# Designed miniproteins, single chains, continued (3): the designs that were tried, part 43

Each design is a single chain, and the fold is of that chain. pLDDT is the mean over its residues in the fold that is shown.

## One batch from the design tools (miniprotein)

Design m9469
Fold by ESMFold2-Fast:
Structure m9469 (fold): chain A 90 residues (1-90)
Amino acid sequence: LLEQIAEQARRYAEVLRAMSKVARDNGEDEAARLFDLASRYAELGARYARQGDLEKALEYLRLAERYSRQGVALLSDEAKAKIGELLKSF
């Protein structure tokens, strides 16, 4: 269970980093910054899950989700479409 949560959190961080790159390549620096922040929180979630600290892992994953949602809200329709295609490859 803990190892599964850590693996999913690590994959989530990879997805968020890829989303940040797409946003930056599309000139949307604020959305890119929020996805970078979310990625860092997802990495912390994975780290704490590996250490057995479920409470901290879930706290950081909730922060990752919050900043990810804020980033998505700032995206243009073009960037949203590109990210939608990117997500099909994960």
Scores: mean pLDDT 87

Design m9470
Fold by ESMFold2-Fast:
Structure m9470 (fold): chain A 95 residues (1-95)
Amino acid sequence: SEIEKLAEEMAEEMLRAGVSREEFYRGLALAAGAEAAKVLGDSAKYAELKAEVERLIAEKGARAAFEEMLRRLEELGKTELAELLRLAAELYEKA
C-alpha cells in the first residue's frame, strides 16, 4: 500500500514536469544504480555504476538500462525498492 502510493506520486510528478520517456527511464536507471552502489559500500562504486548505466543507455536505451539496474537491486536484496521503481514505471506508461 505505501509502496503503491509512493510509486503513484513519483509517476504523477514526472508527468506534471513534462519529462520525456527517455529522461524518465534514465532517471530511474541512475537512481537504481546509485542505490546498488550504496549497498556495495564506497564512492568508487558510485562512479563505476554511473558509467555502467551510461554505457547501457548508449547501447540499449534508457528502459533497458533501468531493467538491468532493477535486476542488480533484486540480487542485492533491495526487493522493496525494485518493486517501487517498477510500479512507478508502470504507472508512467499507463498515463
Scores: mean pLDDT 80

Design m9471
Fold by ESMFold2-Fast:
Structure m9471 (fold): chain A 76 residues (1-76)
Amino acid sequence: MELTELLERMIKERKHPAVIVDELLRYAAENPETPEEYRKLIQEAAAKLAGTDDDEEQRKILKNLYEELKRLEEKE
């Protein structure tokens, strides 16, 4: 399963942002071949989420993470 697919599914299921980033970090830890750029993006998103309690802002942070991860995965 791709990280973007996992993230999109959790967003659609309305999971809490903290749960979403924890699951992404767990996936990256269980898949050691995950590129360092993916780990950095997830960590940056986690830091941004820790800085806000606004649900709308948290959703925007997750959407931005999705777009960035998708660019890395779809690079042609």
Scores: mean pLDDT 77

Design m9472
Fold by ESMFold2-Fast:
Structure m9472 (fold): chain A 86 residues (1-86)
Amino acid sequence: SRAEEIAKLEQLSKELEKIIMDAVKNGLSSTEIAERVKEVYEKFGMFDLAEKLEKELRAMSSEQAILLVSLEIAKTHVEILKLKRG
């Protein structure tokens, strides 16, 4: 259902936000950020996106990795908004 899809995307967004908070607070490397992002997307069945983002994040600085994950959170919120509109 649309409500189940919204709930799934809201949970995905929250898990990505936890990675950003941990990265900023504890100084995670781009490799550590990449591994955690991969695990989150795989848990939600998004295997192609998990592989793509892991490779991109590993090639970045920690600051660049945080910005890319923040952009993915923003994209997720836009998809939630589209679903809520009908």
Scores: mean pLDDT 89

Design m9473
Fold by ESMFold2-Fast:
Parts: C-alpha cells; structure tokens; sequence
Structure m9473 (fold): chain A 65 residues (1-65)
C-alpha cells in the first residue's frame, strides 16, 4: 500500500543519511518490510503495522541520541 511504500522510502533515506544505532534501526526496518512484502501470506494490515513499528523504532533510537 501507499503507506508501506512511503515508510519504506523514509526508512531507506534514514539508513542512507543516518549513523550508528539510527542507521542500524532503519536498515533492520527496511529488511523486515522487504521480507514481508515478498511473503504472499502477509496481509496488507500486517504490513502497515510493521511499517509503523519500524518508524517508531527509529524514532525511539533518535530520542536516545
């Protein structure tokens, strides 16, 4: 969905420009979403929830920086 694609683009940008733990969190989020996108058993709802969790994870790491 558009929300998942936008989140994936944002995570890739953070991974490209970020450093340390922030970059690591963004890369982990990208990998998880790309894995889920390749799995036809994963629902759009699960993808959206995973995208939101990945972005929140990055935000939590940024808060600790």
Amino acid sequence: TEEVEKALEELREIARTGEGNVKGAALAGVGELERMLRDPSVSDEELVKAARRALEGVRRVEEEA
Scores: mean pLDDT 81

Design m9474
Fold by ESMFold2-Fast:
Structure m9474 (fold): chain A 56 residues (1-56)
Amino acid sequence: MSLEEKLELFKKMAATRLASIKSLTSEKDLGTLSREELALLPGLDEEMIDAWLAEK
């Protein structure tokens, strides 16, 4: 699985985690997450976070 494919899986995991926190409100779009918010998610290392933010 490539870096891009791993990022897509991590996006899905991030959405699930955010939904558990914000289930009573609209989920925040993953594209609007800050570096600090991404760092709270399991399975995302610094390299993945940097690649995610560079994509934006």
Scores: mean pLDDT 59

Design m9475
Fold by ESMFold2-Fast:
Structure m9475 (fold): chain A 61 residues (1-61)
Amino acid sequence: GEFSPEGQALLDELLRQYLRGELSAEDLQAFGATLNVVEGLPTRLEPVLPLEEVRARLAAL
């Protein structure tokens, strides 16, 4: 994504926590949307990380 290196590291950590069952998909998506706002990226009408994109990204790990 267009995150800063710090933002990308946080997103990757959230994805790892989701993979370990420590975060729900809903929480992961909400945190991803919040990170996008903090990084100054345009907020999409929909959450930045739709659940299908999250699942596809996790499958790539």
Scores: mean pLDDT 60

Design m9476
Fold by ESMFold2-Fast:
Structure m9476 (fold): chain A 81 residues (1-81)
Amino acid sequence: SDEELKARILRYILDHIDDENLSIGKIAKEVGVSKSTVRRYLVEIAKFYNLKEEIQDPKTPTNKRIEALKEFFKNPSKYLK
């Protein structure tokens, strides 16, 4: 399901939160989905956690979204209202 795949993507990011080389390709390979699917799910995850609008924008580079998610889980108060 979409929900299960999103959870797997999020768990992979959390497990690799200190990996400065964490990429959409690594996530796609580990979760077993296409890079396009990872891009879509990362946008939905950003929306779910109500991150800044720029991070929720599909046009924003995926690496910036990955870094924002990593920073959010290290320091949630920075992204909360």
Scores: mean pLDDT 81

Design m9477
Fold by ESMFold2-Fast:
Structure m9477 (fold): chain A 82 residues (1-82)
Amino acid sequence: MSAEERAAHYRALAEEYLALSKNPVPELLPEARALAEQLFRRTRPEAIVAAAGTMPAPPGRDDPRRPYYDAAVLALARSIEL
C-alpha cells in the first residue's frame, strides 16, 4: 500500500470515528480504544497537535463520546504524518 493510500485510509477512518463520536455505537468502544492506543504510541506529538487544531472542540474526558473523538484525532494525525 502506498503512502498516499495509507493516508487516505487514515483520513477516512478519522471521518468515521468523528461521526461515531456524535452517535456512539457501544459495541465499537473496545475497537475505538484499541485504535487510539495503537496510534498514540506510533504518532509524533507534532502531528497530533496539527490534527487537534483542525478538529471540533473535544467532549469532556468522562463523556462516552470521548474515546471515539480521540480515535478520530489520532487517525487524522497519522494521515498527516504519512
Scores: mean pLDDT 80

Design m9478
Fold by ESMFold2-Fast:
Structure m9478 (fold): chain A 114 residues (1-114)
Amino acid sequence: MLFNTAELRSELPPFLQELLDRVELPEYMSLEEFVNALLNALQQWALENNLFLPGENKGLIDLSGTPLGEFLGKDVATWFEIEEAVTAAVQAAAARVARRLGLPEVVIQSPPLQ
């Protein structure tokens, strides 16, 4: 299923919306393409702000005092944790768009409530 990129953007947290303003998006994208575009914009932002830790902490990202740290609720994260959180945010946004537009099929299911 293709989603309207403006509709997906409107349902994201403000920081993720601002990241997308750095990227030209087509009118419609798959969720996978949208997640990848957002993650690419976020990686560029993190590199520009020197957030990747060196040496013994290589592979960790310093999120202290950043909007991304506030979004994740963490001062330090791996790139994998960031990918998981961003993917979850996009999936939640897609579910909200689908409900608002009355779409019959949302491929993204929340994990079953136990």
Scores: mean pLDDT 77

Design m9479
Fold by ESMFold2-Fast:
Structure m9479 (fold): chain A 88 residues (1-88)
Amino acid sequence: ADELIEEAVEKIKEAAPELSEETLEQIRKILEAVARAAETEDADAARTIGEIGVKEISRLLKEAGVSEEAVKKSSEVFREFAERLIEL
């Protein structure tokens, strides 16, 4: 999971280079929470945490004032991250 988390954080940083290190750390913690949920045997909890994670990341990006394109790209990165965790 660590490899996927770091890859996702790097891709989000590339899409929104204006993000502060503090905001990137909050995003990393959300990705870590989603990864832990995906490793549990509770699929409903994992799905719910994933949905909350998408909303929280989108909120953080919008509050940081990043472009709509950067928000969309970051959401795509998160979706790919979540899909790769589930399909592994």
Scores: mean pLDDT 76

Design m9480
Fold by ESMFold2-Fast:
Parts: sequence; structure tokens; C-alpha cells
Structure m9480 (fold): chain A 82 residues (1-82)
Amino acid sequence: KLTKADIGFLEELWELADKDGDGKITREELLAALRELLGDKLSDEEIEELADLIFAEADEDGDGVISRAEFEAFLERLYSLP
């Protein structure tokens, strides 16, 4: 089960991914942020798989980007996981 510390990490991930401040994250921005945070610990393939999982779970509207609202809903779901 994910802790508040894990959610804090994901909030930091949002800050790194949304560098242009438009309130949206593309898959490419998410990949770049994950590589910055985890590139020394995970392979590129593992980072791509993680990004795909996060994007699939968070992109509820299917518009090809993750909005701040979708990301917050994703965090709420993660906090509720067993």
C-alpha cells in the first residue's frame, strides 16, 4: 500500500514533468521526469513501463495528456490501494 511519502514523491514528479507550467503533462514530459528521478536506479525499459502504467491510470479523459485534476484523482486512487 502506498504511503503519504510515496504520494509526496508523485507530487514532486508532477512538478518536474510540468516544467512549462501549462497544467498538463505529456507522456514525453512524464518520461523525462522519471528519468531525472529514477534514471540511476531503473533501466529505460522499466521507466517506459512505469510511465505507461501511470499514464494509463491517470489519463481518465483519454485526451493524450494528464491534467492536474486527473493527476490528483490518480493520487487519491493510489492512496486507497491495499
Scores: mean pLDDT 71

Design m9481
Fold by ESMFold2-Fast:
Structure m9481 (fold): chain A 76 residues (1-76)
Amino acid sequence: MDRELDPETRDAALDAARRALEGVRGVRVTGVVLGPDGSVALLLELDGPGTHLTPEDVEKLRAAVEAAQRAVDRAR
């Protein structure tokens, strides 16, 4: 998976994902990648081995992936 997003599209996708993840503790979006089918995946960093997601955090992660996908799709 080495399909590269242009900087503007990548920044827009990261910004949208980070906004959707506001309030989620111990999780950082470190990148966004494009799969071979054009689907978006987020690269996440956890603060430590004890970090786990609540149901609300999982919902925000779904919203973040969807927001990043929309940003990428608009740029195509």
Scores: mean pLDDT 74

Design m9482
Fold by ESMFold2-Fast:
Structure m9482 (fold): chain A 76 residues (1-76)
Amino acid sequence: MSEEEKEAAREIAKIKKENNLVLTDEALEKVSEILGKVLGKEKETVKKWLKGEMRPSTEDGLRLYRIGLEVTKLLK
């Protein structure tokens, strides 16, 4: 996992902690922007992936999965 992906996981974990682990619309916007930046994708595209409205490529899906695991470790 890249240093950029690790940094994104730290930022996402902080957002989740600040929102009592609930992805509010505001938290979803911030998370989508962070992930979009690290994955080289538009925020709206990542937001659709997180909502299940669109499927990422296998590579992007695996990168999202790895970031999600790191977020989970940082959350406890």
Scores: mean pLDDT 79

Design m9483
Fold by ESMFold2-Fast:
Structure m9483 (fold): chain A 67 residues (1-67)
Amino acid sequence: SELEKARQLAETALAELERWLKTRDFSPEVREAIERLRKVLADPNATVEEIKEALQEYFELLRKELE
């Protein structure tokens, strides 16, 4: 399902981030976006739209920080 794919993508992104956080200091804004994504994933009633929104915010902030 689309929901299962969205959750799996978000969980994979968070797992990759945990490795990056050990070797890189992120801005407070990126860390807040990570925490929002974690909270959405912890909610069993989270919609595909909510998960995609949290992922997009995270990727946009990460992209700006890496520029």
Scores: mean pLDDT 75

Design m9484
Fold by ESMFold2-Fast:
Structure m9484 (fold): chain A 78 residues (1-78)
Amino acid sequence: SDAEKLAELREEMARVLEELGEALGRPELGREAAELVLAGRSAEAYALMREAYEAASEEERRRAEELARERERRLEEE
């Protein structure tokens, strides 16, 4: 059903945002963004994470990119 598909998509997005928060050295922001996505407040979640990414150091951004690549590989394996 559409409701089940939306729930799965939100859960997946929430996991990605938590991983991004960890990579950016701000796991609490990642968790907050994940909760916002699960509550259907995706625009606010993305705005929060975008600000964190823009304020991040080069090292933090590299970690975020590495986690994104690992996430992509995990999706291909599953």
Scores: mean pLDDT 78

Design m9485
Fold by ESMFold2-Fast:
Structure m9485 (fold): chain A 105 residues (1-105)
Amino acid sequence: DAEIRAASLAILNSIPAEELGAAVIAAELWAAGETPEELREKAEETVRLMSEAGVALRAGRVEEARRKLLEAARLGKEVAEALGVPREELRRRGELVKAANADAA
């Protein structure tokens, strides 16, 4: 759906690359079982919000999807910063996500 793709790209472009990259890294570490115990609740919440944002976007609830992705990015940043992930790596990962979505739109 071209309209959903355009909405997705607009949402992703509204999020700083470092914050988007942090959410992706937090989700990947949680999926791999590599999240430290003290950060597991925040990492799980990041994944939950990203999943719910995808559901909202597919249902045409663009504003709900945007709000949930922004919250996921905020929590993901807290997880990534606590793990000492370099800012340059966060930016690189976020830029890759934005580029992949721009090419698909």
Scores: mean pLDDT 81

Design m9486
Fold by ESMFold2-Fast:
Structure m9486 (fold): chain A 65 residues (1-65)
Amino acid sequence: NEEHQRIVLAASEVINAAVLELIAQGKVEAALRLWEEGLKVMAEAKSAEEAVARAQAAADRVRAA
C-alpha cells in the first residue's frame, strides 16, 4: 500500500546513504549489519516518520560499533 511504500522509501534513503559511507571506508561487515537493521525497520515501522527515526538510530549505533 502507499504507506508501506513511503516507509520503505524513507528508510532506504537513510540506510543507503549510511551503507555507502561505510563501504567507502572499507567497513563491509558494518555496512551489512546496517543493511539488515534497515530491512527490520522497513518490515516493522508503522509510518515514514518512525522509519526515518529508527533508520537514523540504527545508522548511529552501527557507526559507533
Scores: mean pLDDT 83

Design m9487
Fold by ESMFold2-Fast:
Structure m9487 (fold): chain A 70 residues (1-70)
Amino acid sequence: VELSDEEIDEIAEKAGITKEQAKKVYEFAQRYLEGKPVTPEELAEELGVTVEQARIAFSLAISKIVKKLK
């Protein structure tokens, strides 16, 4: 399931990160749902954001993807 540009922008705004960083969070969220492990610390280091920002953005991405599957 694909998130729209608008949904990616919403994640960026709510987590206080850039749209490009939010797009990377979305990619990690999809891979996590496919069984690839990811930690908030690893995601924060990859994006150059705080662990809290990574956690918020990741949770929002997961929620949006899961809602589209229902």
Scores: mean pLDDT 81

Design m9488
Fold by ESMFold2-Fast:
Structure m9488 (fold): chain A 106 residues (1-106)
Amino acid sequence: MMKRIQQIAAANGIITTAAAIRRLRETQPLTEETKERLRLLNRSLAFEIERAEKLGFEEVAEIKPFTEEDIENLRVAAEVAREIGDEESARKIEEFARKAEEALAK
């Protein structure tokens, strides 16, 4: 039961943080203050992705399937990470989005 709660929390964290990144990028100009907020959100997203992977990505995807919108939000988050110079987070987010898309297609 604890592991399942942690898996749901990780999935919700990924979904919510990716959506927050997209909203911030679409609604705010890309100022230094906004870039810093996006860096913090990207680090949070990368942390939740690492947590989901440690808990078993396959089980996380089964418990909380990612939608096409969730995957699109992840792709946008990866592009935002590249725009602000965070190549490490961009690569991690993009690879996770690819795995989520593959899980959705099966």
Scores: mean pLDDT 80

Design m9489
Fold by ESMFold2-Fast:
Structure m9489 (fold): chain A 93 residues (1-93)
Amino acid sequence: SLHELKLELQTLINDLRLENQAMANPSVEASNLILEADVQLGLADIAEALEMTHLVLQHLRTALQNAIKAATLLNSPSLTERAQQLEKILDVL
């Protein structure tokens, strides 16, 4: 479950990056939010290796918050829905 959530979030972050890069005028704000999400996901991996479960969940929540903001800025209903669904899954972990 947690491993699957991390893989889905990584895929979402990559899809957000591709969507922004495909725009005629890529959003710098969206790019920064996507980068912050990617960094937070990396920090969650480090926390997991250190067996710090509370920090894993905190970093994943921050990554998802940034992904939702990026999807909203890109006006992508499908990416926003994906991010919100992952947030709901995380809330029950």
Scores: mean pLDDT 88

Design m9490
Fold by ESMFold2-Fast:
Structure m9490 (fold): chain A 116 residues (1-116)
Amino acid sequence: SAELAANLARYQALLAQMQALTAQLNELKAEAERIRDNARDIDPEEALRRVDELGGRVSEARVQLSRAGREAIALAAKVSPELAAQAQQAYADGEQTALDAQEAVLKARGEVLRLQ
């Protein structure tokens, strides 16, 4: 049906968005880990500014992921159980990545403050 085709197209777009957000969260995590590992070699004020900026970007990506994930799960449930399971897994993977990125930011911030 036209509704099924529209729901599938929207679901594929949301799945791609969740995958892109998860990749972005992994990159933000890696940058936070780099700041933590090189905290001694970076100006403390600049390091803290960069860490706080990363924290804001992680929070924004997590909000977008939650919104996309909820919509994808609801749409997938109208199409098939297999797609619903795929949407649930993609969202769970993204949420875990967001939690890992948030932890990396907090650890980087703590290391910068410890060295002051």
Scores: mean pLDDT 91

Design m9491
Fold by ESMFold2-Fast:
Structure m9491 (fold): chain A 69 residues (1-69)
Amino acid sequence: MLEVEIYRGLLLIAESIKNKNAIYKLAEQLAKKLGLPTPSKDSTFDELVDYVRELIEKLEKEEEKKRKE
């Protein structure tokens, strides 16, 4: 839960400053943590933002499973 909140905050900051490198790095870290494919370097800023949002949702679901198990 706290980790999800931190990633949501980092996404908001990266999106507000339009920093593609920051959003890409965030997407890469989350994808690796979840065992999902790393995003393409040719991805647009908007595609990376959408992917990070999807990864944060998946992380939240994994944390919910961990709490019930």
Scores: mean pLDDT 78

Design m9492
Fold by ESMFold2-Fast:
Structure m9492 (fold): chain A 81 residues (1-81)
Amino acid sequence: SALEEEFRRTVEEVLELMRAGDYEGARERAIAWARRADRLYPDDERVRRLVTQVGMIVAALMQGLISLEQAEAQLRRLLEE
């Protein structure tokens, strides 16, 4: 679906930014997608859950609560759902 393809592209772009050490860019990309997803799919529980999970993973990495390897693994896991 268009939603699943957009989510996959978003996660892949966030991963690329994180690998490049651009954690602020990864955060900005996640926030931009979250705002867009909320506007396009305001009543979609699955979208809301995915938005929350991506944001939490990026925030945890930026705060040093998880490693880059752990953040990448968690984001890739979301693509399999």
Scores: mean pLDDT 81

Design m9493
Fold by ESMFold2-Fast:
Structure m9493 (fold): chain A 85 residues (1-85)
Amino acid sequence: MAKELLELLRKLLEETRKLAEQFRRALEAGDIETAKRLLLEIEVLLGMAKIVLGVAKLLGEVTPEMEKLVEEMDRIVEELRALLA
């Protein structure tokens, strides 16, 4: 199970990074509506990642790598929110 949960978190971070790049491109183009939609999608991915991490904790299978992946996603969300402020 731990390996499967870790792979899910890695996939969620990969998707988060792709959407973050698209968010930055939307902002550079002045497309604030698209940037806001992308941020919402990224926040949903972070929510899913936190649920996955919570499941790993309940199973006693949480690893430092899993926590680091979720921390990185949270950092990306905070950075992107700051760009819209």
Scores: mean pLDDT 87

Design m9494
Fold by ESMFold2-Fast:
Structure m9494 (fold): chain A 70 residues (1-70)
Amino acid sequence: MDEFLKKVGELLEELGIEPEKVVLTLQAMREMGVSDEDLLLSIKNYMRNQGVSEEEAEKVVAELEEVIKA
């Protein structure tokens, strides 16, 4: 499994969000050619829709950006 998708699952689980369906959806989007930037935006919007604060969502996105950068 890609390190990015694995980290997404871990961070969502820490927030109390069910990661399985989200990770599978993101994997499919990535395989269809969606950019990592657009994947991060999708994750941020999903977290916000689940009630995660703007501050917490930005922290999660920043941590995921570090995984992409590595």
Scores: mean pLDDT 79

Design m9495
Fold by ESMFold2-Fast:
Structure m9495 (fold): chain A 92 residues (1-92)
Amino acid sequence: SKKASLGAGHAIRAVGAEIEAELGGDKEKNEKLAEENKKLYEEYFKETEKTKEEGRQGQEERLPQYLQESLERHERAGVGEKARQYVEKQLA
């Protein structure tokens, strides 16, 4: 779904901000996590543009790999449960 793809991009950015708030104290670590999230978001956006033209891959992926990787990183940071719930809510 086109709405879900757009929502996923926003979810990644929002999760990055939540990590910064949750981890507190070490801002350098928080900045690294936010940058990783931003890179995944940009990569997903480019892939979504290709899917719009081809109309084929959109049905093959329910949860893109970049979101899975992002959720795993957020789990290691201790905010994975909130991140997962947020992403699931946006994709629903």
Scores: mean pLDDT 55

Design m9496
Fold by ESMFold2-Fast:
Structure m9496 (fold): chain A 81 residues (1-81)
Amino acid sequence: MLASKIAEALVERGVSPLTARRLSAFLVSALPDLQEGKSVKEIGKSLGVSESTVKHDLSKVLELLGLSSRVELVAFVVSLE
């Protein structure tokens, strides 16, 4: 499953299993909106979470994976499918 592959990649980078599961679930849910280039505000509305939560989780995932952009993040996640 895509979420399990993302979580494993995060755990391999020293992220706790609980945090890895949370962030992987976020990424799987946000992936279609990220691929469409939607703003963090629009993603938050789609997921039923605040814009600040989306911004924080995106920044955290980029930092933990050593990625610098949303384009690189989408490419990484799609490569795991």
Scores: mean pLDDT 83

Design m9497
Fold by ESMFold2-Fast:
Structure m9497 (fold): chain A 67 residues (1-67)
Amino acid sequence: MEALLEDLRALLSTLVSEEKAEEATRKVRELAEQGASAEELYKALAEIVGKEAAEKARPLIEEIARA
């Protein structure tokens, strides 16, 4: 889990600000710990970083949801 969240933060920081990348990664961690689906994680991510950046992170979101 932790390594996937670090990869997500690193990817997002190349697409959005570091502040937004950190916020989005924190939100994804919270939801994943609650057992959220990949779709729920994607929706939350898109609300913070936008649909385009969230779509690029989709493979990592699917891995996080399975972890």
Scores: mean pLDDT 83

Design m9498
Fold by ESMFold2-Fast:
Structure m9498 (fold): chain A 109 residues (1-109)
Amino acid sequence: DAPTSREHILEQIREAIRSLRRAIEAVKAGDLESALDYARVALALLSVAREGARHMGEEEAAKLLEKAVELVEEAIRGIESGTASREEAIEKLEKALELAREALRLLEE
């Protein structure tokens, strides 16, 4: 049922936004283990939300979520490999956060 599916996707995006905020704060604190844990949770939630938006025919929201997924994956790889600066990791996670918020707005109205 479409209303329940939309509600579930909105919940997933809201939880992803919370996890992204926690990941950003963890990077700022130098707690890379917590940053990776929160970023991985956000990645899983955004990936499910992207698939859900696509199945609902919400193409614009799905594209925003796809870009957010790519940025979170890049941030995770950069942190894991030690190749990303703190600033680069924060910028990617903050951009993913803004894309997730934009997708949320599109799906709400």
Scores: mean pLDDT 87

Design m9499
Fold by ESMFold2-Fast:
Structure m9499 (fold): chain A 88 residues (1-88)
Amino acid sequence: MAEKQLEAAIRLLNEAQVLLDKAKAGTASKEDIEKGLQYARGALKVAEQALKIADENPELTEIRKKAEEVKSRAEQLIAEFEALLDKY
């Protein structure tokens, strides 16, 4: 379960990155920025849940590593989208 949710979170982060790249190119709407922020926040919640599971199951080292990477990437995207949204 956690692994499939992390894979879904990675897909959300990839979609958020496309929206961020579009925003940096000046072609994104406010709705695109809000959508990217929602995707990044969703991925962060999945990563936090996966980290909790990994903390209770020390043998899940790969899930922990993947969750930490998703969390880090999601936090970076959230910060960038929030900064962009402040312009609107």
Scores: mean pLDDT 84

Design m9500
Fold by ESMFold2-Fast:
Structure m9500 (fold): chain A 90 residues (1-90)
Amino acid sequence: TSSITQQTNTGLGRLRGSADNFGRLYRQEQQRGGSPDVIQQLYGAYNAGRSTVTLGQQNLTLSPQGGLQSVNAGLQALSTLSSRYTQLQS
């Protein structure tokens, strides 16, 4: 439905924003000569976010439900990576 499609598009926007933020943090950490562990975590989060956006867009073409499921899974995965990054910074 239109509501599910809107939720999926909103989620895709959030995934793009999160992935871009991890990409920015990854570049910043590399430039300052930060910890390799932190750099790897940020790069992993960036790549996971990008892949989930692509998959979500493809699945949305097949069904709104499939798109929403892919987006929700990606948001959950990035949330986990964000928590791990926070732990590494602390």
Scores: mean pLDDT 74

Design m9501
Fold by ESMFold2-Fast:
Structure m9501 (fold): chain A 102 residues (1-102)
Amino acid sequence: SKSKAKDYVDKLKKTIKDLIDSVSKTGSKDTVDKIKDKGKQVIDKANEMVNNPSDIGKLSSDLGYYGSQLSDLVVSTGDKKAIDLSIKTSQTAIKIVQAVIS
């Protein structure tokens, strides 16, 4: 349902915020800024997918692409808390896709 998908988007936003807060303590400004940019792209695509379920094939592909880029950047920091949060980000993204197609 759209309501359930929106709840997962809110959870995604919180997880990405916590991830950014974690890397901001340990990472360089350049790396943190890239993570912020990719986190925003992931959130924006998740919101776009919830609002445009007919485009789910393309939007879920874009979400996966930006999510993989975010994960790679986070893993490069070596921040264990942020890495765990990036895994939760991927899990939540899957739940958003499932809620949109349901």
Scores: mean pLDDT 86

Design m9502
Fold by ESMFold2-Fast:
Structure m9502 (fold): chain A 92 residues (1-92)
Amino acid sequence: SEREEEIEIGYKLMLHLSEEAEKEGLEMIDVREFGKRLAELAKKEIGEDAEKLVREVTERLEKEGVKMPSEEALKKLEEKKKEEAEKVRELA
């Protein structure tokens, strides 16, 4: 189902984000703390369905023992993604 696919994609994207942040030695926080903030933001900006999706993805990440980046770590990852995009563009 579409919903099951959304959870799987969300999990994989969050796992990748976690692995990239940890690889860069960035500050990592508890998945539940990260998930609470993201769920509150999703509810406020998008709605309750988005909040529920974030909660389901967070529960799976927690079961797998995944840590998530802090807000400061997310800012550093955004900068790294910009650098990566520039490098890919230069190599093409």
Scores: mean pLDDT 79

